Designed miniproteins, single chains, continued (2). Designs and how they scored, part 114

Each design is a single chain, and the fold is of that chain. pLDDT is the mean over its residues in the fold that is shown.

## One batch from the design tools (miniprotein)

Design m7964
Fold by ESMFold2-Fast:
Structure m7964 (fold): chain A 61 residues (1-61)
Amino acid sequence: SHLQQAEEHEQLGLEYLKQGNYQQAAEHFRLAAGHYSRAGDYKSAAQWGKKAAEAQELAKK
């Protein structure tokens, strides 16, 4: 389901963030946001989309 896929990408993004791999963290947070949106959870989609943007900025330094 989209919710399960969102949760999987959320967990992967957090793991990459913990390891300092900001590019991979941003990608997985973006995928989580997309799946939350497809599941109709627009609040979580917005939250993880913002997290993805923040991780993307960290990747740029």
Scores: mean pLDDT 87

Design m7965
Fold by ESMFold2-Fast:
Structure m7965 (fold): chain A 85 residues (1-85)
Amino acid sequence: SLDELLEKLRELAEKGATPEEIYRVIDEVVQAAAKLPPEERRRVTLEISRIILEWKEKNPDLSDEEFRELVRRYNLLVAEALKKR
């Protein structure tokens, strides 16, 4: 379920998972959220953004460049999958 995928993403953020591990779960969440109404998609994207920020705060060894690249990939993913009505 979408809630299980969001919990998995939170667990990865808490353990300081790699950008690639974080991105894989974000992709699964976004693909699941694409089936939801626009208001629910917005709620999910806000939750993902909160988790990404918490991940950065929990992982001080993560470079700003790696973080910026993940955010770029996430924004592209959202534009392609979730802004399509």
Scores: mean pLDDT 82

Design m7966
Fold by ESMFold2-Fast:
Structure m7966 (fold): chain A 108 residues (1-108)
Amino acid sequence: SNEEIIKLLEEAIRLLNEAARAVSNKDFERFFELIKKIKEILEKIKEKITDPQMQALLDSALQTLERAIELAKEYQKTGDIRTLTLTLFHLAVAGSTIQVIINMIRRQ
């Protein structure tokens, strides 16, 4: 149902906020665990929807999360705060994309 999909997307946003806290605290193990869970949620939702625009937005969110993973790995390796800032930015962009999908479903 649409309500079940919305609840899964809201859970993904909650996990993104937890991932942001984890990487800010240099808890990289927790960060990568949380990102894996978010990706699994988004992939399951992608299988349940047929709307091409929503599928494209889910693909965009998944690609943004892959970039966040790469930046977090660079932050882990170098300690460069600029890579932390970019990681957090990409997590926020993924969250905004998920919120657009929620709003599209609610307008149906």
Scores: mean pLDDT 92

Design m7967
Fold by ESMFold2-Fast:
Structure m7967 (fold): chain A 86 residues (1-86)
Amino acid sequence: MMSDEEIIELLKEILKKVFGIEVSDEEAKEALELLKSDPELLEAFVEHLRGLLEQMIKNGIVTDPEVIEKWKKLIEALEELAEEAK
């Protein structure tokens, strides 16, 4: 099980490397708390991240294997949170 702090760091890294967006720890924590409060929203977000990653790989937008691995790890961590919220 990944800690909330580890999930926040993965979220921040993906936002910075893929979208060029730098968010504060507070903003990332608020986003994670919102997702944890609504399991259906969390599940929808996971599916959206999965589809977005697949499209970005297919279109050659994301080519860094390390970024792809971190994105997959984020998806897995959020899926585990969705299961525990039941």
Scores: mean pLDDT 79

Design m7968
Fold by ESMFold2-Fast:
Structure m7968 (fold): chain A 82 residues (1-82)
Amino acid sequence: MPIVLLGVRVTAESSDPSTMEAVKKAVEEAISSVPGVLEVQSIVSGDNVYLQVKAESADLRDAILAAASSVPGVKSAEVRVS
């Protein structure tokens, strides 16, 4: 299976720093729980969490998007395949 890099952007409902830290942690945990996800790295900027996800297949894009979108406090999420 080809290993792919996926860019994920999550926009939180609030730019409060404590909310952003909670969203970052919860999104990282949710995405890492998806079978076939190998590595997750994230940074916070304003009301956005930017994640770099290393996955076994681009087919995991929808599962990763669903996992990120399921986190309380997430307003929107998008996934880009590299």
Scores: mean pLDDT 81

Design m7969
Fold by ESMFold2-Fast:
Structure m7969 (fold): chain A 68 residues (1-68)
Amino acid sequence: MSVEELVREVVEGLKNGDIEKAEKAALELGKKVGGAAASAAVGGAAEGVSKGNEEEAVKLGVEGVKEA
């Protein structure tokens, strides 16, 4: 999976309350980009989900990875 695909899996897991799905995607993201970048991605995704905008959540998650 690409970074964007893994961020989308995190967003979907968070949106649906599927913590196992979100954690699995976050772990796989951490393997690709490192723990700090994965943590930033989860934070961005969570912010976007809290605002009710799934596409913004994906964008913020991907930006978190790029900035870390």
Scores: mean pLDDT 81

Design m7970
Fold by ESMFold2-Fast:
Structure m7970 (fold): chain A 67 residues (1-67)
Amino acid sequence: ESDQLIKQLEELKKRAEESEPSQVPQVRQEGVELSLQVSKLVKKYNPSNKQQMYDLVNDLFATISKS
């Protein structure tokens, strides 16, 4: 479900913003797993909000990179 995935991406981004340097590898790994789920969902259903999900993935990894 795209709504659940969007919520998980937003929650992980918030965790990335608040994370200590020692937590960054774990947050990054969870981000990779969520990005894979986005790719699978987009490939299967081609939802109209796919760009929103891609933007959230990009924002998440940009946030992780700044930490």
Scores: mean pLDDT 79

Design m7971
Fold by ESMFold2-Fast:
Structure m7971 (fold): chain A 87 residues (1-87)
Amino acid sequence: MEELDEIAREAAKIYKGDFEKLRRTAVAIAGLSREAVEAVLRETSDPSTSEAELAAMVDEVLAAIAANRAAVEEMFARAKAKIEELK
């Protein structure tokens, strides 16, 4: 969370306080597609890896990405709410 806060602060200087642009960028970075994850795992997996094993690995990676995305969204939602309270 501290690194995301630092990235948000640095990006806020660039975006001149446009917090919604920062939030959309962070969500997009966290939102890798299933197809991209599957392609990487196919290339790096042993050729003997079954389709079921590959699918389980894809689901595990996507769950981790989704958890990170949810954490980022929650962090930005809290920060946005606090900014709106200070208006």
Scores: mean pLDDT 60

Design m7972
Fold by ESMFold2-Fast:
Structure m7972 (fold): chain A 96 residues (1-96)
Amino acid sequence: SIPSDSPELYRVIKVSDKVTVIVFAPSKHPLLDLKSIVRFFENLGGELLEIGEDELFAYAVVKIGNKTYIFVVPKEGADLEEVEKRAIELGEELAK
């Protein structure tokens, strides 16, 4: 079953056939929420490749089968357009 307490989905962006960016709603505890998302997908056979945090958001790169997902949890008050732009740039680099 899908956990009912999962962070709300804000946007899904297909960067390539193999790379998708998934942006969640802004959080007061972005890294903590992100770690919960990562654990859920690892339990489904996902592989954590990278986890990081900057001034705007926390992110994780997770491989599931032949696809790569970039999970992004923005910090409360972050500019969502800038978050989306940086996440897409990361996705484009991984799609090369």
Scores: mean pLDDT 82

Design m7973
Fold by ESMFold2-Fast:
Structure m7973 (fold): chain A 94 residues (1-94)
Amino acid sequence: SLEEEVRKLQISYLKKLIDEVNKMIDEAKKINPENAEKARQLADEMLIKVAKELSELRDEMIKQGVTLDEAKKRIEEFYKKSLEEIKKAIENAV
């Protein structure tokens, strides 16, 4: 079903986002461990908000009856935007 496929995409992109954020924090620790810990806390708060927004996006796409291709495109665009925002927040904190 559309719901099952979109849920799988949501989980996949959330895992990918978490992995990329973890890599950025690990690199930040090499520069300043204390600031990296603050960046970790900020990134975790942002990831919680992103997870909620992605769930809301999922629910709206299902209600609208979008195609699977359109759902994948919207989730990918949301992922790229979220990654960029978290990256900037980490860079500003370190």
Scores: mean pLDDT 87

Design m7974
Fold by ESMFold2-Fast:
Structure m7974 (fold): chain A 85 residues (1-85)
Amino acid sequence: MKVKITVEVPETGIVSEKIVEVTDEPIVIPIGGALITLKRIGDKVEVTVTDEAGNVTKVTLEPGEEKTFEVTVEGVKLKVTIKAL
């Protein structure tokens, strides 16, 4: 199963995109000081976002669904959108 990760820096207008393959083995993607963990559960993707302060947010995405998270890295706000493809 493929997942698209979009990172936007609203202050600068910079947008970067990455597509990753997600399996039943968790993958950890560091984005600044935040950790994004992706794991396939059946036909769904479990997304766990741990920010620099240790706050944990979990969301389950079905194919075609997306969720946007706001993460702060050294005082800079980033928008991270995760879409199940």
Scores: mean pLDDT 79

Design m7975
Fold by ESMFold2-Fast:
Structure m7975 (fold): chain A 65 residues (1-65)
Amino acid sequence: MREVTVVYLPPQPGTPSVTLRVTSDEDAMAAQIEQLRKTIPASGQEEVDRVEAALRAAQRLLQEM
């Protein structure tokens, strides 16, 4: 299993940085994205959608490697 760590810095002041992992484990990826959505305020959810799409694309590439 290959894994890559990425630190996400949300644009909203006062929101903590989040450490994200790109992993081939689908359950782990889903749980991580759900946690990110709970951490980021509603005004930042569009950015979370973009981050989720990027993480999912990277996860698929890792599964094919």
Scores: mean pLDDT 70

Design m7976
Fold by ESMFold2-Fast:
Structure m7976 (fold): chain A 71 residues (1-71)
Amino acid sequence: SDTITYVAAQVRMVGADVTGRNPSASLEELEEALRVARESLRTLRELNAPQHILDKADEVIRNLERRIREL
């Protein structure tokens, strides 16, 4: 179901956002969150998610990429 797939992708993206905002997150946790966030964004794009959801997903990914580079 597209609805179940959409909800699952959003839940995974929220989890990645939480990890990306956790100052105690390890490099391994950040790298896994980035992988999950990228997969979730691809799913959200395929399902034509609203632009504001896609913009938020891009922010989550950019934050994770920045944190990994700064370690």
Scores: mean pLDDT 91

Design m7977
Fold by ESMFold2-Fast:
Structure m7977 (fold): chain A 92 residues (1-92)
Amino acid sequence: SEEEREKRFIEGAKSSAEAARKSMIDIGFDEEEARKIEEEIIKLVEEDKEGREKAIELAREAARKAVKSGDGTKGVGAALNFIGVAFNAELI
């Protein structure tokens, strides 16, 4: 059950990263740039505690960029998806 709990939070972080990628593209970010951020978050979350800390930091920075670059509610939506990544990663 502990392993299943950890896997659930990893899958949650991955789902949030995918949603963040889609939201970033919707607000005008380059598709390749958005995909690279998603892939790096997924890689880091699946590593170890240090990787998860780096994923949280990357998600926080990406959230800031989304708010600054996005128009209105869409930028905030992308940022909330990155907050979802950080939340799930902290609970692994």
Scores: mean pLDDT 81

Design m7978
Fold by ESMFold2-Fast:
Structure m7978 (fold): chain A 104 residues (1-104)
Amino acid sequence: PLTPEEEREIVEEAVKITKKWIDKKMAASTDPDVQKVLEEVKKLLDEFLERVRAGKPVYDVMLEFYKKVEEIAKKASPAARKLIEDVLGLFLFAYNFYKALKEE
């Protein structure tokens, strides 16, 4: 079983990688809706990390994060929605990758 410290480190790395990718997509886009929704998702990633650092269970915080991101996606343009889906896929991949490294 992972310690709370290991779970926090996994979330920190996953958030860090995901935010770097978001920054690249924002820099490459001239679409105001893409800029707005990606900034909102970055704020939710920061909130996720702060709540995990405050000792909240990762699973509960992750469910709340996904629900909030889904609400942003529902109001987003098709182009912005696809980028949100890519962000969620990258975050989940990074989280599982770092988790596997800690467990092995």
Scores: mean pLDDT 84

Design m7979
Fold by ESMFold2-Fast:
Structure m7979 (fold): chain A 55 residues (1-55)
Amino acid sequence: SREEELRDQLALLDGAIADLERLVADPSASPEEREDARRHIELLRRLRAELEAQL
């Protein structure tokens, strides 16, 4: 169903956000890698909110 598809997409986004948050917290990551990760987190969080609104 569309609801199941949306929940699956939300789970994938949550995983991607968690991975990027770990990169932001990683002291071995470069400042550029951390900044890129922060920007990606913002984009993914907005996408997540848009998908969640469809439930």
Scores: mean pLDDT 88

Design m7980
Fold by ESMFold2-Fast:
Structure m7980 (fold): chain A 61 residues (1-61)
Amino acid sequence: SVSDRLLQQIIDAIRRGDVDRATRLTREAVDRGHLDSVRRAIMYARRLGRDDVLQGIRDAM
């Protein structure tokens, strides 16, 4: 689904430490109502200890 693809792209950005991309994709997910994808991305960033990416994701909400 579009939601699954978007979540995967956010996860890939988190893994690479790409704060700008993770933030932009999270904003897109919020704007499209894919809140479960945003929640899963936050949990993933938290598990990896990516505080900068996690803050960017939170700022996009």
Scores: mean pLDDT 81

Design m7981
Fold by ESMFold2-Fast:
Structure m7981 (fold): chain A 84 residues (1-84)
Amino acid sequence: ASANLAAASDYLRQAAAYAKAGDIEAARKHVEEAVGHVAQARGPVAAMVLRAEAERAIELAEKGDYEAAAQRLTDIADSLARAA
């Protein structure tokens, strides 16, 4: 469980770096990896909540606010790391 949450945190930090660079497709791919790890650790409902929160961050990147998107993804990653 904790190893999966740590992995999810790492994937979200990678997603944040890609979002900051404007690579929205790479950011989405890394979010999906994080969602899979959260599903394994906490089940499908927790994975769905993570996907919804990460999609809000991706929407900021789609609007060109790469720094806000990266910050939001990093905040989610930090929360998962603390829960690991």
Scores: mean pLDDT 86

Design m7982
Fold by ESMFold2-Fast:
Structure m7982 (fold): chain A 73 residues (1-73)
Amino acid sequence: MDLENVINDPYKKKLLDYASKKAQEAVKEGNLDEARKIGEIAYKALRELDNPNVTEEQKKEIVDKAIKEIDKI
């Protein structure tokens, strides 16, 4: 998958920026299991965003749900 296409999608960018920040913080604290869980949540949400039938409203909900799940870790 071309990472440049992911960066140019504002929903994917918002999700990746948030997940990367949280995963990096977890790694710095030695919480590798938390970093892995953050990555799994982000990957699942990115796969949902790759569905061409998803509306902009649904994309916003997918990102918001992923961020909330990451915040619960």
Scores: mean pLDDT 80

Design m7983
Fold by ESMFold2-Fast:
Parts: C-alpha cells; structure tokens; sequence
Structure m7983 (fold): chain A 74 residues (1-74)
C-alpha cells in the first residue's frame, strides 16, 4: 500500500531530515532554534547526535552550550 511505501521512505529520509533540522540551529530566530532543539531531542539516538555533532563547530554562545548538553543527554 502507499502507506507502507511512505513509511520506508521516511525511515530512509530520517537522517537527512535530522541534518536539515540541525542546520536551522543557525537561524537568527530564537523560536526556530528552540523548536529545532525540541524536535532533535524527541528524535534522539544516533540519528539526532550525528547532525548535532556536525553543526556544533558552527555554533557559538548559548546555542552551542545547549547543543553540547543535549548530545550528552542523548
């Protein structure tokens, strides 16, 4: 069925989606950054950790500290 195909595509796409979400941590909009952190925390595991580690060198200040804390918590 179409539903099963969509599930398989989403499972394969999950890592790329997490990477795209992690990039929004570079946003100037605090609400966007806050939402991105919450989504990545809910996703969890290696799928969330890997894109967070990749974006970490591009972050500074409070956002960087929060990402470091999230990686340790996950």
Amino acid sequence: SGVELVKIVYEKFGEKAAEAIAKTLLSEDEKVRELSLKILEEIGGEVAIKPLEKILPELSGEVKERVEALIEKL
Scores: mean pLDDT 76

Design m7984
Fold by ESMFold2-Fast:
Structure m7984 (fold): chain A 98 residues (1-98)
Amino acid sequence: MELSLRGEYHLVQGQRAFRNGDYESAIEHFEEAAKNFEEAGDYASAGRAYHLRGDVYRKAGDYKQASQDYLKSSEFFQKSGDDKTSQKYQQLSQDYSS
């Protein structure tokens, strides 16, 4: 199976788990999505996966992990050439670091 297809599969499953309140399953699926997209060189999709995992950590009250994931999201969007989205998640990382 192609890495991009595996990443997309895990992204969809993570979003379903997140909507159902299954934060542990959502975190695992978004982590797998991020890894598969990063290996595929799809940095924008890797950034999206980290952003979504950050949202799960934020909903779970783990602001430190949320901040770290938003920072990772910012780094990957910068690698993809999306400087505006990178700046957005860099700010969001700072907002949850304190």
Scores: mean pLDDT 87

Design m7985
Fold by ESMFold2-Fast:
Structure m7985 (fold): chain A 95 residues (1-95)
Amino acid sequence: SDSDRRYLGLLIGQLRGARRGLQLGLLSVQEFADFTVFIGDQVIKIAEKNGDDELAERIRELTQRIRELAERGDEQGLLETTDEFIDLAYELRKS
């Protein structure tokens, strides 16, 4: 729906902001992971509501990867995984 598309746009903006915050050292790796996983849960709900179960599963895999990368302190992996997450959220928004 148009309301879900607008909300998804806000979530994408928040993901981009968090990514920049991590790059600038404004967010710890753990703060970043907690925030991006929370956003992931919201995106999953939108994907499932739209019947896009495959995209929902891809986002679940990315949120699990974010958690594992954060535990390892892998900032580069977190940035790359977040870029994949943003791309998938844009695919959902175009639907």
Scores: mean pLDDT 88

Design m7986
Fold by ESMFold2-Fast:
Structure m7986 (fold): chain A 89 residues (1-89)
Amino acid sequence: EEEEKLRKIVENMAKTLIKEGSPEAQKLAEEALKSDLETQRKLIGEAVAVEFRELGEDRTAEAYKAMWEIVDPEEARKKALEAIRKVRQ
């Protein structure tokens, strides 16, 4: 159940990055959708980091990447999407 929940969160984030992200983030998100769950988490973390680095937010990029790699992908997704939407209106 938790793995299925995580997979849905990662897939939703990947779809959002493909639709609204930079070309580099889109490429990472597309690769994530073709990969296993562990690789998906890593690639989505990298895609989120790319978005924040393009905004000049290197420390925020590192923090969000760490969140996606280790513990709370739902919280990471929520905060990342809110931050991206706030900047990319």
Scores: mean pLDDT 68

Design m7987
Fold by ESMFold2-Fast:
Structure m7987 (fold): chain A 65 residues (1-65)
Amino acid sequence: GSAEGEKLIEEAERIAVRGVVTKDYEGALEELRKLLEEAKKVSEETAEAIERIIQGLEAAKKRQE
């Protein structure tokens, strides 16, 4: 993958972890959705990786409701 794509995925993972730790799932999801728009401009693979991170965080949120 590209170095830019790798940085976006690493940032997405940090955002998701912070959302789980702080219980701010909505704030983390908003940041991840913005990051997904940037990822779509980089590559399909980068966008897909971030979409999977978003899905994981959405599932974590549902388990806490």
Scores: mean pLDDT 84

Design m7988
Fold by ESMFold2-Fast:
Structure m7988 (fold): chain A 95 residues (1-95)
Amino acid sequence: PTPEQAAEALRRAAEVVLERMKETGDPKLIEGAEQARSLFEKAAEAFRAGRWDEATRYLQQAYDVLLQAGKEAGKEEEATRILDEAVREMSRALA
């Protein structure tokens, strides 16, 4: 994919993740989603700039924030499922 295609696919996948986390109504997942939002934005900008290593680092940080929020909320399985679904959808969009 081009840098623009990667950034767009990430933006769409991130939007779905953040919305699904908020829809749970869990304060910890909502807080984690807001923290991860800035990391997803930084990752998308890094992809547009062709800075793949930086983009990957921000994505890993966002993933870690959301998993930690899931653990604190007692909803680790739900958080993991949301993240895994988004990764699968993004992979299909980039194929």
Scores: mean pLDDT 81

Design m7989
Fold by ESMFold2-Fast:
Order: sequence, then C-alpha cells, then structure tokens
Structure m7989 (fold): chain A 91 residues (1-91)
Amino acid sequence: ASREEVAEFLLREGRRISEEARADPESEKVGEKIEEATARIAEAILEGSNVELAAAQGLAAVHKLAADNEKGREYAERLSRAVMEALGMLS
C-alpha cells in the first residue's frame, strides 16, 4: 500500500477508537490522546521518516494515560493493534 493509503487507514481507525473512548467520561482523556497520537504517527508515515519513533512515543503516551483505567487500557490496546497493522502495510 502507498504511504497515503496507510496514513488514511490509520487516521480512520484512530478516529473510530477515539470517538468510542470519548463517549465514556472515564476514557475521554485517553480518546483525546489516541487522536493526538494517531495524527502524529500518520504524519510520520506520510513523511516517510521517524515512523518507529513516532509510533513508540505515541503508543507510550496513550498507555501511560490508560494505565489506571480498564476501559482506557482496552482502547490503548486497540490503537496498538491498528498501528501494528498500519506498519505491516508499509512493507
């Protein structure tokens, strides 16, 4: 897949996960961080550089916020799976 197609995939998945997380007050902040991390990782994919660093930093930030919340952890894991799938599409 092209970098553009992969970035579009990740933005769509990240938006879906973020919207679901934001629907619950307990995971609203995790949803906000998912949207932020997704945008940052998608930008790195489009630029074709620092993708692994952007993914690592974004996922770490989401998981850190989600650590004390069961619902938040579920959404963080869903984002991790979407990011891994997107990275798999690049090669």
Scores: mean pLDDT 87

Design m7990
Fold by ESMFold2-Fast:
Structure m7990 (fold): chain A 104 residues (1-104)
Amino acid sequence: EEKLRRYADELGRRVAEMTGSDGAGATARQAFLVAYEEAKKNPEKAPEMAEEGKRLLDYFEAHRDEVLAQVRAEAAKDPDAATHRFAMELGRAGGYRAYLELEK
């Protein structure tokens, strides 16, 4: 659980830094912990969910500047919804991946 907490805290900090929103960082951290617990309750689906999360993260890393520009543009219209939606998706992807790494 100490490693899980560190991963959640680090993801939250990185999301807050990327978005400029401490609230988005908190949303990502909470989504991470929720996704980890859901993976624990349904281990048979954890690999599928982690693979989906990997595809999302790979797309984000390949298109980082474009994705962040899109999030900022949407945040100009609806600051809370766009930024927190982005944070929620990154948090969930991280949580599923952390479950697979910590169960090794």
Scores: mean pLDDT 75

Design m7991
Fold by ESMFold2-Fast:
Structure m7991 (fold): chain A 106 residues (1-106)
Amino acid sequence: MELRIEVEGEGYAGDVVTWRGKVTGRMTKEEFEAFLEALRKYLGPVIKEKKKVTDGITEYELELDQGTADGVRETVRIKITAKKISPDEYEVEGEVEVRFEAVPPP
């Protein structure tokens, strides 16, 4: 398994700040399944989960609500694309978006 992780931050003064990260690499089928299970286990409650499989390409999308603290709501969106390059190996590209949003008082 070989993984590359890159992180880019885009901040804005105002109501929303967004951070984006990218992950690329190669995984066996077993490593890929273990990776998805680790994401569910360590990132808390999943509010949305979507899986799409098209001719050797698996797209997996997770959305998580990390909660609201001090008037700021944190949400995490993870999108993973796994391309089958052999019967037992995938080329994986992942994108992570962390959004911090100011919540107005009710």
Scores: mean pLDDT 69

Design m7992
Fold by ESMFold2-Fast:
Structure m7992 (fold): chain A 63 residues (1-63)
Amino acid sequence: KELSDEEIEEIAKESGLSKNAVKGIYTLLKSGFSREQIIALGEKNGYSREKLEKAVDLVEKKL
């Protein structure tokens, strides 16, 4: 099941990440990447761990 644009915007606002970052997290989760792999990849790309953890949690709740 796909996230709506409205759900992506809400997660971006709540996590403090961009909508593109949230879309990336969602795509990786659907592709079978683990939470730990996504957070590690995001940190390497300059994202805050706290924001990544919040965004992953919010995306997983919608899956």
Scores: mean pLDDT 82

Design m7993
Fold by ESMFold2-Fast:
Structure m7993 (fold): chain A 58 residues (1-58)
Amino acid sequence: SAKKQKIKAQIQKILKDNDFPKSVKDKMNKMISGNASVFDMDTTLGMAQIMKGVSKIK
């Protein structure tokens, strides 16, 4: 759906623009691949945004 594509694009941009550990990137890519629901994708986006915020603190 259009909503899934939008959320996936936002997650992929965060992963591209931030230097996360490979294990985190792999896990998030797995969570948004295949038959992931809108809920799974939205939850993953929230996690990515929190991690991005934390990575900029101190």
Scores: mean pLDDT 76

Design m7994
Fold by ESMFold2-Fast:
Structure m7994 (fold): chain A 65 residues (1-65)
Amino acid sequence: SMAQREAAAMIRVVAWSIEGKAWGRLKDGVIEVYTPGDEEVYREVKEEMEELSKALGVKIEVHKL
């Protein structure tokens, strides 16, 4: 189900948050991911999240703080 795919994506976001590299929330069917102002961390997280979005068919947006 979509809810199960969204949950799977959120588990990966939680893993990034343990490393201090991202924070995420689910809002209106979109997973919003926030990274610190570091360009290298933003690029790393964004690339992985874009691949995950395609693999799971969920909407993920990555924002740099």
Scores: mean pLDDT 83

Design m7995
Fold by ESMFold2-Fast:
Structure m7995 (fold): chain A 91 residues (1-91)
Amino acid sequence: TQVFPARPAADVTVTATVELPDDAAKGILAVYFSDGSLEIKETTGKTFTLTVTKRAVGPTQVAKVYYFIKREGEATYEAGLAKTYVFTTTP
């Protein structure tokens, strides 16, 4: 009898902290996961930390993080720095 350990299910947590300038009205964090899912968090204020958690299946999960900032008096969002995170599950 060959018994394989169950593939560990792991939560993938992405935490991003953004310091907004005093003229910022709004911030958005968008996290795109390698399985094609997207999670969006929105906040207001001078400084914010956005946390996105998703259950991952497999030894490696990839998440891409995009930031968008809307300044006071502006109609459009400015795109921020995109980052890529690679997560591995511990056996």
Scores: mean pLDDT 59

Design m7996
Fold by ESMFold2-Fast:
Structure m7996 (fold): chain A 61 residues (1-61)
Amino acid sequence: MSLAGRIVLVLASTDEPLTAQQIRDRLGLPDSALPTVRRTLAALEAQGLVRRENGGYVAVR
């Protein structure tokens, strides 16, 4: 599964907004992966698959 798909699944598994750091931690990725997680979140937001909410990100239905 792609990183984008894993991020969407993590966000869809919870009703609370998650920061890039919290998403990275839930996926079990190292600190060095944080810039890639942030880039992937920006791409997903541009595609309308995630949105910013209350200081984090949530999956769009």
Scores: mean pLDDT 82

Design m7997
Fold by ESMFold2-Fast:
Structure m7997 (fold): chain A 72 residues (1-72)
Amino acid sequence: DREREKEELLRRVETLEEIAKRFEQQGHTDTARKIRELVEKAREAVRQGNLEEARSLIKEAERIIQEAVDRE
């Protein structure tokens, strides 16, 4: 069901936006900026129906978050 997939991706995008806000408040401005850039691109990809691109962008943001956590 494409609609369920779209809703799942949008929920993941919202979670990433919350994480980016937390990183910015903690002073990790560069990390927050990169996450937000990917979130905006993923949101646009979902809007255009390009769910595979959206998924790839979300995974990249998740990778950046994992690296930032591992580097603290």
Scores: mean pLDDT 83

Design m7998
Fold by ESMFold2-Fast:
Structure m7998 (fold): chain A 83 residues (1-83)
Amino acid sequence: IAAELEALDARYQAQYEAANPEQRRQMARELEPVLAALAKRKLLSDPSVTPADIQQLIAQAKAMGLDALAAAYEEVLAELEAK
């Protein structure tokens, strides 16, 4: 599961680097909300996910400048801590 998300993220990072500035802007606008929604749904449906795993994902998303994705992970962390 984490490996699948990492592989998907790596592929989009490679495509993002190869893209021109207009394509990068388009990808950021389209992919970030989709990735955030998919990640949130996947992580909340997996009982093996720990708060520590989510904290690492938040740090990684922030390091990449994906603030909306980081916010989605923070929501997942809050829901796991509330349970």
Scores: mean pLDDT 69

